# Designs tried in a protein design run: designed miniproteins, single chains, continued (4). Part 55

Each design is a single chain, and the fold is of that chain. pLDDT is the mean over its residues in the fold that is shown.

## One batch from the design tools (miniprotein)

Design m13886
Fold by ESMFold2-Fast:
Structure m13886 (fold): chain A 75 residues (1-75)
Amino acid sequence: MKKFEITGFPKERYEELVRRVQAVVDRFGGKILEVDVENNKIIVAVPEDKYEEALRALRTVAAQFGATVKDIGEA
């Protein structure tokens, strides 16, 4: 699986972002590995064969929250 790190979101909106991220990873057969509200960080894993589509969808969601998505390697 490929791991992505989502950072830079407003702490006050983290619950909405987590819900939106969960919907994306569920769609692509992935999962949320970590939610670190204090450091404004969410880590997700998605199947390697879905990673480009998942990355695009995650970036679209993250942009609505002013957040960024980074590929952090293999799960």
Scores: mean pLDDT 81

Design m13887
Fold by ESMFold2-Fast:
Structure m13887 (fold): chain A 99 residues (1-99)
Amino acid sequence: MSKLNEEMVEAASRLALALLAGDVEAAREALERLLEAAREVAEEGKIEEAIMSLDYAAALVGIVLGILKISNGPEESIAAAEEALRRLEEERRRLEAEL
């Protein structure tokens, strides 16, 4: 099994924390960095590592989305988390096509 990419895990953690804090702009920046890092990792031929790290990020954001919905968190944060999950799934699907 491929290992998780450290930079992508750090970006995923920043994304999760920003979403929990209601900092939608910081969440967008973290998501863009995560997607950029995924492309860089894939360009290095580590496509399986990139996919696994995207799956980790999606699981983490999914947990955060669940917390936000249960706690009646800000609608903007919920929407940002849903958008992040959609974009992570799109990039994962794109990378799978490269295998």
Scores: mean pLDDT 86

Design m13888
Fold by ESMFold2-Fast:
Structure m13888 (fold): chain A 82 residues (1-82)
Amino acid sequence: SELERRRAELEARLRQMSEEGLTPEELLEHVDEMAEMFLETRVAMAEAASGRPVSEEEIAAMREEIERLKEETKRKLLEEEK
């Protein structure tokens, strides 16, 4: 639930930046950086919650989810160009 809210906040923030007049090219550059930051944050949160290092399988699953988020975000940015 908390991670879903953070994901939605990230998507909303990127969409808002698009609405505020940033070009699709500039937003695409930021999407890659934000995806990396989101993965790092998610791993850190999972480690804090469990009190243990996350497994390679869990990191791989998180990476897959981040990649889906990145693809969705890039698609939305391209659609906003109209």
Scores: mean pLDDT 71

Design m13889
Fold by ESMFold2-Fast:
Structure m13889 (fold): chain A 84 residues (1-84)
Amino acid sequence: SPKEIERKKKSIDGFKAFLEDLVKQKAYGAALKLIEEAVEWMISKKVSEEIKEYFIEKLREVAKLMDDETKKKVEELIEKLEKA
């Protein structure tokens, strides 16, 4: 439903804000672990394409704040989600 999609997008926005805080602290390992767990959860729940695309967009925005090595790892996790 539109309300469920809006609720999930708000949860993704909150998750993004938390990831950005970790990235500002250079806590890249913690950020990657949380992204991996979120990707696995989204695959297991078979989230809608709209939610999946929104999540990927927000992950790429966060990845722009990371170093090149961490960005590559985030893109690998995005590819895993896209192939699911």
Scores: mean pLDDT 88

Design m13890
Fold by ESMFold2-Fast:
Structure m13890 (fold): chain A 88 residues (1-88)
Amino acid sequence: MTLEEAKKYLEKAKEAFENGDYDTAIRYAVLAIETAYKANPSEELEKIRKEADKVYLKYLFAKSIGDEETVKYYTEKLIELAEKAVEL
């Protein structure tokens, strides 16, 4: 697992988001965060990972009730966390 791989996942997440594919976007955002954490574990990155876990659970709930606006909102939040993770 490398930081370069994490950045590649982040770019895929952003591309999916621009295309309105929030399911694909959130999957790649999570992969970016997990890959960054495995490449260089740090206290700051662990904090981002824990925040991402909470956001992901809210995304899953929104998806389960068909709340597309909230799905988009939490997908964007996960991408923001992935950006922070790969910039550490």
Scores: mean pLDDT 86

Design m13891
Fold by ESMFold2-Fast:
Structure m13891 (fold): chain A 85 residues (1-85)
Amino acid sequence: SMKTLERTIRVGADEVRNAGDAAGMATIEAARKGYDKLVLTLLFDASASDADIEAAKAAALEAAKETMEGLGREIEVEIRAERVE
């Protein structure tokens, strides 16, 4: 069975620079620890637009793919998005 790493990142919070940076870091962790799949959930505030959410998801996926290419690893990546109240 596939070994899956699950991570949740708050987007636009003081402690998270951007979705791409967070996705890159999560991908490095998944690769280093021998995971086959990464599920990354991006948390947005309730005021986030659908356009902002889709842009952040696209940036996260691109950063994860670029990071995998640099590491010579193939990891299945799933990007999820949720709004927090």
Scores: mean pLDDT 81

Design m13892
Fold by ESMFold2-Fast:
Parts: C-alpha cells; sequence; structure tokens
Structure m13892 (fold): chain A 87 residues (1-87)
C-alpha cells in the first residue's frame, strides 16, 4: 500500500505522461474504481509499475515491467515515468 505522498507522486507522473486523461480518471484507475478502456489500458499496468518502483526504493520489478510492455506501454514512456519519480 502506498502512502498518500507516494500515491500523489504516481498520479503527478501519470498526468505528465498522459495530459489528455483527466486526473479523476487516473486516480480512479489507481484506486481500482474506474473501468479499463482501450484508451486507458496502458495506465493501469504503468501505474502498477511506478507504484512498485516507489515501494521498492527505485528497484524495477521485472514482472511489472513485462506487464506494462505487454499492454503496449512504449519503453520511452516507461523510462520517462521512472525518471520523473527519481526527482
Amino acid sequence: MLSEEEKEKVIKVLKELFPEVPEEEIRGLIDGTAPATPENAQLVPLASLLASYVKNNGEIDEKELKLAEGHGVPKEVIERGLELLDK
């Protein structure tokens, strides 16, 4: 479980990577209250990867990485998200 501060960091990063997606939708996907659609299908596995990265003090979970890649999250987007969390 993420702290409120860690959750806010993940939401902020996802908003920067996906500026066209409303914050309410991003928050709902992280909380598991919003349905996955083809347009936001990349957000759920990416949010899971970024959350695991924060929880593991900057260590990449190989299983979470493969799930994000398998759902079509571009490698450049993953790398940018991780970079934004390291600030």
Scores: mean pLDDT 75

Design m13893
Fold by ESMFold2-Fast:
Structure m13893 (fold): chain A 72 residues (1-72)
Amino acid sequence: MTEEDVLKVREEVLPLIKAGRIAEAARIELQKLYYLKTGTEPDTSSMTGFEQMAMAAKLEAPFKEAIDKWLA
């Protein structure tokens, strides 16, 4: 998983974020980033929305500087 991959996913979900659909954006980010990192889809069937957001944030954490620059 590269910075370019993470930024492309962020750009894809940006319209949802701007519309206040934060939980939906986080779910899409989790699914796409987890697959890019592991080659498998995340098992979200037992996960709360907060757990999904927390896992997405952990997947983004190594790329936080690139995301912050992209948002600035």
Scores: mean pLDDT 75

Design m13894
Fold by ESMFold2-Fast:
Structure m13894 (fold): chain A 88 residues (1-88)
Amino acid sequence: ELEEFKKWFKEWLDQNKDKFTVLSDEELATLPEDLRKEIVERQLKAGKEAYEKGDLETAKEHFEGAIRIDPDNEEAKKLLKEVEEKMK
């Protein structure tokens, strides 16, 4: 059932925040829109937390992940720019 899958997937994302980057573009494209939005929100949150801790590489990966799913996400683009500037 789709609803059970969505619940399981959200729980899996919460437990495996660092493993999101292994999902292919094709796999991401097959996900329902509400799950894609959830992933973007979780990526932005995880990236901000990593950035605050000074883990710039992890922050960059999360913001890149958000842009990979939602290329029009202006918040993700701005945050990625900020982390790249700090890495220079």
Scores: mean pLDDT 72

Design m13895
Fold by ESMFold2-Fast:
Order: sequence, then structure tokens, then C-alpha cells
Structure m13895 (fold): chain A 77 residues (1-77)
Amino acid sequence: GPVTVEVELADGSRVTLTASSHSELLLKVLDLLLEKGVPVERAIGVVLRLLGRILHENLSLEELAELAREEIERVTS
């Protein structure tokens, strides 16, 4: 089923991402980071690290959602 990621950003904004697949969640994470002014190289780096963890650790969509939340909070701080 779909997962929902709720993130509170350092600027005080709240964002909700909903995704039904790993690829959909990764694309939505990338779009959010770019929208929030994260430099392109850093935003791509986040997505590539998450992708590497999916492949290495066989992450579920739910596990990816929690890691995505942590990475978004870290790079938007």
C-alpha cells in the first residue's frame, strides 16, 4: 500500500509526501529538496544514497519513507 511521510522543515513549514513505490518516493524527495532550495548536487546525492541503501539493504517502502524523512530534515536544517 502507499506510504505517507510527514516532514517538519527548519523554516517551520510542514510537508506531506505520499508514494506507492520506491521510485515515486525518490522522485518526490528530489522535487521537494529542489523546491526548498537545496543545491542540485546535494539533492541528487541524497537520492543516490537512498537508492544505494534500497539496493544494498533491500529496504521496504516503509523503511525508505523513514530514511527519506531523516535525510530531508538533515539537509533542510
Scores: mean pLDDT 86

Design m13896
Fold by ESMFold2-Fast:
Structure m13896 (fold): chain A 86 residues (1-86)
Amino acid sequence: MLKEVVEALKKGDYKKAYEIFDSILDELIEKIKNSDLPLHKKIGLILRLIGIHIDLKLAAEGKLSKKFIPVLIKDVEALAKELESL
């Protein structure tokens, strides 16, 4: 699912990227909450999810500068890799 968000961002389909991420956000939060991570790391990951969600919504609304899209892609890829290790 996060791979599909990255693919949508790379194609410039920011609305689709937001819709996919929004649809899985609650599942990702529950996965983090149920992990064996220390509480401070769980909080950090949840805050990163919320930040990415806000940035994706801004991108979908045409309110995020295009120069930040590569940063957003890297953040989603880094998060996906970190969540796969849980």
Scores: mean pLDDT 86

Design m13897
Fold by ESMFold2-Fast:
Structure m13897 (fold): chain A 64 residues (1-64)
Amino acid sequence: SELEEVLEEGRRRLLAARSVEELSAAGHETVKRVEALGLSPEELARAIEEVDRLGVEAAIRLGL
């Protein structure tokens, strides 16, 4: 699905981030793409929670 593609791309970008700046940019861009999909409020909330979770994992990997 389009949502799955967006989240897979976001996951790759977040986990490949090498700095706080790259992490922030990847997270913001992924959220923006998810918001553009026209999801229901429930699906949107779950997708944003997944992006946030991946961002936390990436931040921990960066030593934040």
Scores: mean pLDDT 83

Design m13898
Fold by ESMFold2-Fast:
Structure m13898 (fold): chain A 116 residues (1-116)
Amino acid sequence: MEEDEELRKFAREEGKKLGLSDEQIDALYDIAKKFFDYLKKHVDLSDEETLDEVAEQLANAIADALGLPKEFREELRKKVREILKKYAGQDLDSLEVRKEFLRDLLKAVAEIIKKA
């Protein structure tokens, strides 16, 4: 509970630095939180097929929540896949690891939003 509040505050501070609105940041945080809960259920990000499937699911959720054009979904999927691969061997229950994951995700999404 306290960690969720700290993580949301961190996301807002980092996202504002990147030019994202509070609504965009909150949508991304909610998606990331659901994703962290999903990863606790027998999801192995070191498996290439699982990594591809999870990257597509996460990218589609982000694109739908933010109203991104379909043409940016493939670029977003590729960026998300590289982020997931970076964190595949890390403890995603760690608050510090979750903060770094959110920072990387917020940066990737902000780059795409600037093009859209």
Scores: mean pLDDT 80

Design m13899
Fold by ESMFold2-Fast:
Structure m13899 (fold): chain A 89 residues (1-89)
Amino acid sequence: DKEEVEKLLKEFEELWESLSPEEQEDVSAMMPYSKTLEEVKKLIEEILKKDAEKAKAALEGYIATIELVKYSKANDVEKMKEIASKVID
């Protein structure tokens, strides 16, 4: 569903913009080849044209990566475990 992907993309943008430059670098290091917000948005747009389910899954993975970096910095191990469980399922 395109609407779900657009909602997740907005959530990703908001989370990315909430990161410090150091946290953005940490997230970029964990992502394969889409290292900037613009590159991720372009990748998701291209995937969405072919497979909305894959676009949604990829975007959920990027959001989880941002959350893991944030909670790792905050030393919130319990929240990190919760997020990791959702990604693995």
Scores: mean pLDDT 72

Design m13900
Fold by ESMFold2-Fast:
Structure m13900 (fold): chain A 116 residues (1-116)
Amino acid sequence: SELHEIARRGLEVARKVLEIAEELFGKTPEIDRLRAGVDRFEALLAAGATPQELADAMVSLAIDLFNAFRDLLTPEERERAEKLIFEAVNSTDPLEQARLALEVLEIIREVLEKKK
């Protein structure tokens, strides 16, 4: 399904975010906690979770990664990510929630890559 494809992409982007963060900041307890969150999301994908469970997990992961790396974003990047999170939390469509969460993850990945 399109949602499953978006969820798989979200997992890959989140993993890339953590790889770059570990390169920039080293192995920290915060990165370990975020990695545990990514591992839980991977387990949900493997278990065949419902569309709503996958969307909820993607939104939660996007919020956790946004909060962890918020201070590295410009004001404009923060406002864009916050708007996407707000739209995702207020959506009743799992597919829209997953798409919006993926956009947040991509913003964080691009910001961290610029810091390399």
Scores: mean pLDDT 89

Design m13901
Fold by ESMFold2-Fast:
Formats: structure tokens, C-alpha cells, sequence
Structure m13901 (fold): chain A 109 residues (1-109)
């Protein structure tokens, strides 16, 4: 998990072209572009929803790290916490909250 969060933050920093270093919504267009880019990459079928399988494959591709079964269980817990309507998939807003939570947790260490 820690290596994965670090890799995700490193990918985010590549989108921070003005070097603001800020993670946030409307006041940071680079963060919005990053989240949109990630969501489109994970949403393989283009239905505007991310399944757990799509999320895992996407996060492994972004981080360049294959997750252990233990790491997949931790991501599943985060997925279930983000899935506020309980439909088993993440919409854009739920996906954004998940990714921002991971980035913020790593930055606050």
C-alpha cells in the first residue's frame, strides 16, 4: 500500500505543471485534469462507472506494481467506503474521493 500511494502521488506531481503542489477541487484545474485522466483510463467500457476489477487493473498499471492479495483487500475496503450507494461500482464523484483520499493520506505523512 505505501509504495502504491507513493507511486500515485509521483504520477500526480507530473500533472502539477505550475508546481503548486496543491490537491483540491475547483481551485486546482490540474487536479481535476488528473482525476479525469485516471477515471477515463479506468472506465474501460465507457459507462461512467468503475468496477473493482477495473480499479485494480488500472491502479496496477498506474503504479507499475502488482498488488498482493493483502493489498487488494485494503483497496477493496477503500472501494467499499467510497461506494456510498452500495451498487458495487464507483461513479466519477466516488472515484474522485477515493483517489484524493489516497493522495492526501500520503502527503500528510
Amino acid sequence: MELFKKKLLEEYKKFDTDKSGKIGGEDNPETQEFIDHLFRGADVNGDGKISFEELIKFLEAVSGVEFSEEEKEEIKKLFEEADKDGDGVLDFDEFRELILGLLKEEEEK
Scores: mean pLDDT 70

Design m13902
Fold by ESMFold2-Fast:
Structure m13902 (fold): chain A 69 residues (1-69)
Amino acid sequence: SEGERRALEFAEELRRGGYPWAARILEDMLRRGVSPADALERVADFLKALGYFDLARRAREVAEELRRL
């Protein structure tokens, strides 16, 4: 789906930005059948808990975009 493609593109951005662990968590959730928007929100919550506030905000923005589709 378009949503899955966008979420995987974001995972690649995370990996290239030096956050391969965050990319893997997102990819694992998508593989388990979590919806792209829900997967991105769960990653955002995890990033926020670890203190990565700017990355968490970006993940939420992508999730909100996917919910508007």
Scores: mean pLDDT 86

Design m13903
Fold by ESMFold2-Fast:
Structure m13903 (fold): chain A 88 residues (1-88)
Amino acid sequence: SFEELFNILNSLKEKLSKVNPEVAKAVEQLIKLLKAMHENKGLSDKELIELAIQALKALKDLYSKQGKLSPEGIQLLDDAIKKLEELG
C-alpha cells in the first residue's frame, strides 16, 4: 500500500542517515518525487512501488560505482528493495 511504501522508504532514509548521509539525502528526494507523482499523476500504489524499486536499484548501482556506499548501506538498500518487492 501507499502508506507501507512510505513507511519503508522513511525507515530506510533514517537508517542510511547514520551510515551513508549522501545516499539518505537521495532517498529523501525520491520520497518527495513519489509523493508528488501519487498526488499529481494519479499513479497506482503498484506503479509507485515498482518505480521505488527501480529507483533504489539505480541509486545502489550509481553510489556503488562511485565508491560512496558502505557495506551497511548496501544491506539497507537491499533489505528495503526486498520489502518493497513483497508489497506488490
Scores: mean pLDDT 87

Design m13904
Fold by ESMFold2-Fast:
Structure m13904 (fold): chain A 77 residues (1-77)
Amino acid sequence: SLEEELKKAEEERKKRIVDSFKKNGPQVLENLLKESPELAKEVAEQAIERIKKIDPSYEDVANELKKQAEELLEKAK
């Protein structure tokens, strides 16, 4: 049915968004992490909230970035 076709298209779109974010997001967040670990942590948390609704598998990537931000913040103490 058309509804099933639309669901497949939406899932493919979600996958493309997640892949694009994984490819571009880490690079952007790495630069942000060097300039402001606090802001990088906030952005990573917001990305989890948004992407979790699309693809739960992204949670692992966002958690890794959050841990890196926390480590940098601890070293800054």
Scores: mean pLDDT 64

Design m13905
Fold by ESMFold2-Fast:
Order: C-alpha cells, then sequence, then structure tokens
Structure m13905 (fold): chain A 73 residues (1-73)
C-alpha cells in the first residue's frame, strides 16, 4: 500500500496530487489505517474538493482497497 502510493506520486504530473499521495504513504508507514486516510481526505475535500477528489481517485487506482473503505463510510 505505502509503496504503491509512493510510486503513484512519482508518476503524477500534478504536484499537489503527488504531495498528497506521498503524505498518505508516510501516514501508512507510521501506522495509519486506510480508513483514517480516507476520512482525512474527505474532511480536506470540504476546502479543496477538486484536488482531494483527484488524489482519492489516484489512491484507489494504486491501492483498490481504498474503494472498499470509502464504500463503508
Amino acid sequence: AAKELEEAAKKSKDEDVSIILLAASDALKEGASLEEIVQALLEESKTHPVIMSKALEEMIKAVPEFKAVLEKL
């Protein structure tokens, strides 16, 4: 999960999306759950809806388990 997000960040042409994916990767390495990461992105989407939506889409592509977590919320 963390490694897949890091690789997705390196391939992203959007600098803001890349930063978010790297932050999510670091959070996973520090013991954050997929649910905690999705909840944080949904909260941030209240102020930055477009960039957070793009980041979440790229996270789901890299780690499909994020979609299952989102559907439970």
Scores: mean pLDDT 80

Design m13906
Fold by ESMFold2-Fast:
Structure m13906 (fold): chain A 99 residues (1-99)
Amino acid sequence: MEEQKERDEALKTLEELAAKAKKHISVRDPRSASGRTYRYLILKTKDGRIEVFLLDGENEDGRYALGKRAKEEGWEAVAIVDATSLDAAMEIARELEKK
């Protein structure tokens, strides 16, 4: 019961961060054979580093761990990126970090 409450709070934190993302960017990598896009969350740490997390492919345990860490470390939501690969999402994250 207590573990479930902590998990629910962490998942809610992740959902709130995604909702606070001011930018939604879609990237189609022409080098991707399948063309299927995945949703990535771009977060900024307190020391100014940009981190990229896969939302669509993460199981509940991965999302729980991410939400818990984001809550504890006070990460800021920068953008949501729909991209065909992690590399494409990371390229956009690097561009956002430089601005």
Scores: mean pLDDT 70

Design m13907
Fold by ESMFold2-Fast:
Structure m13907 (fold): chain A 105 residues (1-105)
Amino acid sequence: FSTPKEYLKSLGASEEAIKLVPSNVPLELVQTIYEIIKLAYPNLSKSEIADLTAIYTSGLYNYFQNEDLLWAYLRSQGLVDENRKPITDNPSLIKSRLEQLLSKD
């Protein structure tokens, strides 16, 4: 896939969720957020995970306005390692961190 919107659509994301994602967001970022959410919510369907991925990506990207700051934030929250890969050691911690992000002002 060449764009984040095409990637999310392929996973079954709703048209409403896809509309939330800025056209200039990096594909790698969307893919990484998808894997983090998948680890936190293993019982959700692909389409539900894709919808949450669109919501989180939109919120984080609009807040930070800068890819490097967003990656630094995910690293500081223990969600990704230094190579931008999801940290898999504690799925319950990932879920807690994601729930905190959704409740952030």
Scores: mean pLDDT 77

Design m13908
Fold by ESMFold2-Fast:
Structure m13908 (fold): chain A 62 residues (1-62)
Amino acid sequence: AEGTRLIEVLKDESLPEEVIDEAARRLAQLAGGNVAGLRAYLKHVLQLPDERVERAIAAAEA
């Protein structure tokens, strides 16, 4: 599924920041713009560092 692949990109710290930011924007679009739900998922389910979560949300809101 596209969503699963985008989540894998967000978890991969070796990828360029522009690729990760684009994945975050696309994932937010698939979630129907539910930024609060995306934040909760990244923080509580994937347990990403706060800095990574805030970066992904900023990219999704741009």
Scores: mean pLDDT 75

Design m13909
Fold by ESMFold2-Fast:
Structure m13909 (fold): chain A 64 residues (1-64)
Amino acid sequence: SAADVARLEELAAEYVARLKAADPELEVTYEVLDADRVRFTITYKGETIERVLSLAELERLLSE
């Protein structure tokens, strides 16, 4: 639903903020794939990794 997408975007933005707070040199972008999944692209010192997280996984990570 639109509410689930909005919740995903909220949690994705919080996750990006948390990663950048831990290391300001990280370049982090995200793309909402559907109502349950977000792809994060994380670049550090020229190395790029992709990580796909579900709504439930993001909620779990951000509750810690």
Scores: mean pLDDT 82

Design m13910
Fold by ESMFold2-Fast:
Structure m13910 (fold): chain A 110 residues (1-110)
Amino acid sequence: MSPIEKLVEMAKKLHELVVEALNALDNQDYETFKKILDKIAELVKDFVKFAELDEEEAKKLEELIERLKAAADELVKNPSDENKKKVIELLRELTTLVGEAFEKAKDKLE
């Protein structure tokens, strides 16, 4: 598999995991949601390594994952529409940042 093909597969896996996470939230299945977040965190860490992201981009993604985990913990402790909204907004921000990092990584590999 070419480096670009591997980046595309990683992006597809992240999209699938985000969809699964949103479905778990809609079902109030917070145990499954937390397991999916752990998979997302591992995939993002692998993506940062594989894409050879600069320190600034890597730090932004790491800080976002930590904020997402904290928001998920708060949602589990205090289930509310507001806490659910915060988690969904952080998932959207993660998808946007990974998308931007993907385009930059693709340009470096081409």
Scores: mean pLDDT 81

Design m13911
Fold by ESMFold2-Fast:
Structure m13911 (fold): chain A 100 residues (1-100)
Amino acid sequence: GAMENEELKKFIEKLLERARELLERAKELLRKAKENGASEELIQEIEELIRELEELIKELEELLKEEEPDVLRIVGLALRLIGLEIELRLLERKLEEELK
């Protein structure tokens, strides 16, 4: 119903806010990697993560414009966001190890 669709849209907005926070964090990680002479492989992995976060943000923005957002799509994007957050944390650790 209408109330359920409003709750789903609020959930998508929270996912979008989190995805944007992770994108800014990934961009900062890329800046640090480049400034500290990290490996080309690590730089490319961070750039790929940024691309995947930008794609996820676009998909979330499109979903938010739908009158009746598909619950299965919301779940899929939420799981993808969790995976990208884990990947970001692993790349942050990899940079710390390279800078030792």
Scores: mean pLDDT 89

Design m13912
Fold by ESMFold2-Fast:
Structure m13912 (fold): chain A 70 residues (1-70)
Amino acid sequence: RLAEIEARVEAELARLRELGLVSDAELALLREGAELTVYLGENAGKVAPEVLARAERVRAELAALAARRE
C-alpha cells in the first residue's frame, strides 16, 4: 500500500542524503517524483489530467537536475 511504499522511498532518500549525494530541496523533489510514479501506477485509468500534468512537470525537473549533474 501507499504508506509502505512511502516508507521505502523515505529510507532510500534518507540514505542518499546521509551519503551527501542530495540536498534537502533535491530530496523533496525526488520524493514527490517517486510518490507520483507510484500513485499513477496504482490509479491507472482514474488519474485526473491535472495530476498527469504535475507528474510530467516533476519528471522534467528531475531530468533537468540529472542533466546538471552530468
Scores: mean pLDDT 67

Design m13913
Fold by ESMFold2-Fast:
Structure m13913 (fold): chain A 64 residues (1-64)
Amino acid sequence: MALSERAARGAAELAAQFAGREASEEQVKRGMEHAKRGGSAAEVAEATGASPTLARGALELAGA
C-alpha cells in the first residue's frame, strides 16, 4: 500500500531503529521512497538495514 510521505518516513525511521543501527539520512530517504511508492517490506529492509520482519512491523505501525 502506498503511504503518505509522513507515514513512509516514519516506517523507514522505525525500521532503522528496530535494526539497532544508526541509519544515515540517505538510507532513511531511500527507505521512505520505497514505502511511499508502495514498496515491499523487503525493499524497506534493504534500504534501512533492517530484517524483512522488522521492516514489516515498522510499516504496520506507520499505518501501512
Scores: mean pLDDT 68

Design m13914
Fold by ESMFold2-Fast:
Structure m13914 (fold): chain A 94 residues (1-94)
Amino acid sequence: MELLKRIEEALEKLVEGGRRKDRALALEGVRGLEELGRELLSTGTEAGERLGGILLEAARRAREAVEAGDFEEVVRIAEETRREIERLALELGS
C-alpha cells in the first residue's frame, strides 16, 4: 500500500503540473515515476518488472509532452497510467 501511495503522489504532481501549466511541478512527477520505476525493476519480480515498465513508459511520454508544451496530454497520461495500474493490481489478485 505504501508503494501505491508513492505512485499516486507522483501522478498527482503530473495532474497538478498539467492543470497549472507548471513545467517544474510536472517534471517532479516525471522524476518520481522514473525513480519508482527503477526501484520496481530492481526487485527482480515479474510484478515489479510489469509495474516498473508502466511507470517508466509513462514518465517517458509525460516528459515528451512537457517538452512539447502539451500540458493537456500530461494530465491524460497521468490518468491513463492510474487506470493501467488499477487494472494490473486486479490481474495480480487485487
Scores: mean pLDDT 86

Design m13915
Fold by ESMFold2-Fast:
Structure m13915 (fold): chain A 82 residues (1-82)
Amino acid sequence: MEDDAKLIGHVIRAVGAVLEGNYEEAARDYIEAGKLALKSGDYETAIKYFQKAIDVLEQAGLADSPYAQEARKLLEEAKKKL
């Protein structure tokens, strides 16, 4: 459950960052959570967190940022694995 603990840690940090208005930090932590899920073969969870990263960045007006581009590429990768 090592990767599960890391994933949960990233999600907690992402939620905290959103509450503080740190949307880029939140997106980064959601992307890291999604990457951990992707690595473990949990494609549904990976899709969920990459989508959360995109949503947070879009709400912040950062839809074209490097993190948004990375999250969209990873979302497409995860969907292809289903």
Scores: mean pLDDT 85

Design m13916
Fold by ESMFold2-Fast:
Structure m13916 (fold): chain A 64 residues (1-64)
Amino acid sequence: MEERIEELSRKAEEFNKKAKEYLDKGKQDPENMLKYIGNVLRYIGDAIEYEMEREKLKKELEAA
């Protein structure tokens, strides 16, 4: 159970990091900003999903 929460945390961190990297690339390369923005939004969405699943599992652990 703890391993699953840690895995979800790592996945959320991974996708948040990717979103930040693409945002930084877009800031440095405004000519291709729209391409980077698409990736940023997608990775943020994925990160939020993993964060929500982690939060749900934490609540289940506290309620058990």
Scores: mean pLDDT 78

Design m13917
Fold by ESMFold2-Fast:
Structure m13917 (fold): chain A 97 residues (1-97)
Amino acid sequence: VPVVKELTEEALKKLKEKGVSDLNLAILYAQAGKLEEAEKLIEKVRPELNPEALEAIELGKKENRLDEGLMVASAMLLLDPEQQRALLENYKKALEE
């Protein structure tokens, strides 16, 4: 497992100042355990997300792994519809024991 450093509020503020996208910032807040702040950012970008990306986010929330759901949704924005469906199916399988 890569060594992930805890994200401080100061580090998150600096990322906002650098113009990090709301979706990327939501991922960072979710990784830091700041789920309420992540949800506010998700609501801002929700109209720009397709149904597959929204389903990935909801699956991540259900499994208490919102950061993973958001990372999957972010990856989907760079993929074609066939690849998006394949990624969603793989994510569903990865959430099972």
Scores: mean pLDDT 72

Design m13918
Fold by ESMFold2-Fast:
Formats: sequence, structure tokens, C-alpha cells
Structure m13918 (fold): chain A 63 residues (1-63)
Amino acid sequence: SMEAIELLQKKTGLSREKAEKAVEGAKVLIDELGEEVAIQYLQKELGLSREDAEEVVRLIKEE
């Protein structure tokens, strides 16, 4: 969703294109491996706090 991409840009400073790819990757992780793996991905690879990573995952699921 657009909201997940915008939140990710605000929290990480990533370009639009990189934020879109990160959200797409998180969607795949949610579907194949579950929410916890997506949260860990966002924290470790993008430097998000757990709270911000959980919010990104929540926004993705509210499609």
C-alpha cells in the first residue's frame, strides 16, 4: 500500500523505488514465512525499530 511505502521512506530515508521494493519483499515474507520474519527483515536490513516494523506490516495487511 502507499501508506506502508510512505512510512518506510519517512523512517529510513530510502528513495521511493527502494521503499516500494522493500514493501514488496515484506509482502512475500508475510505470505511465505509469516509476519515475524517480515518484522525481522525490516529491522535488520532497513534499521527500523520493532514498533515501526510492526506498523509497516500492519499497513501491508490492510490492503
Scores: mean pLDDT 84

Design m13919
Fold by ESMFold2-Fast:
Structure m13919 (fold): chain A 88 residues (1-88)
Amino acid sequence: MAEEVARLGNEAAVEGIRLAVENGESASTATGAALRGMGEGIDAALRGDREEVVRLARRGVEGARNGDGLTGAHHGAAGAAGGGLLAS
């Protein structure tokens, strides 16, 4: 479960970064969003908040699907990092 959340979050983050750059964001802005999301996912996982980690991953997947690259990058990265920690 947590491993699948990490995988889906990572896929959403990568797609989100790609979409954000294609839509005219700098690589620094797109990767900065992912780094912020990573911190949020780590914080949620360290608190044991599995529901929040899943919610963040889902938001990232929805963002990427809807062409919202920055949301995909930010929340996808949060789900990837949080899910990865919970899978450990």
Scores: mean pLDDT 86

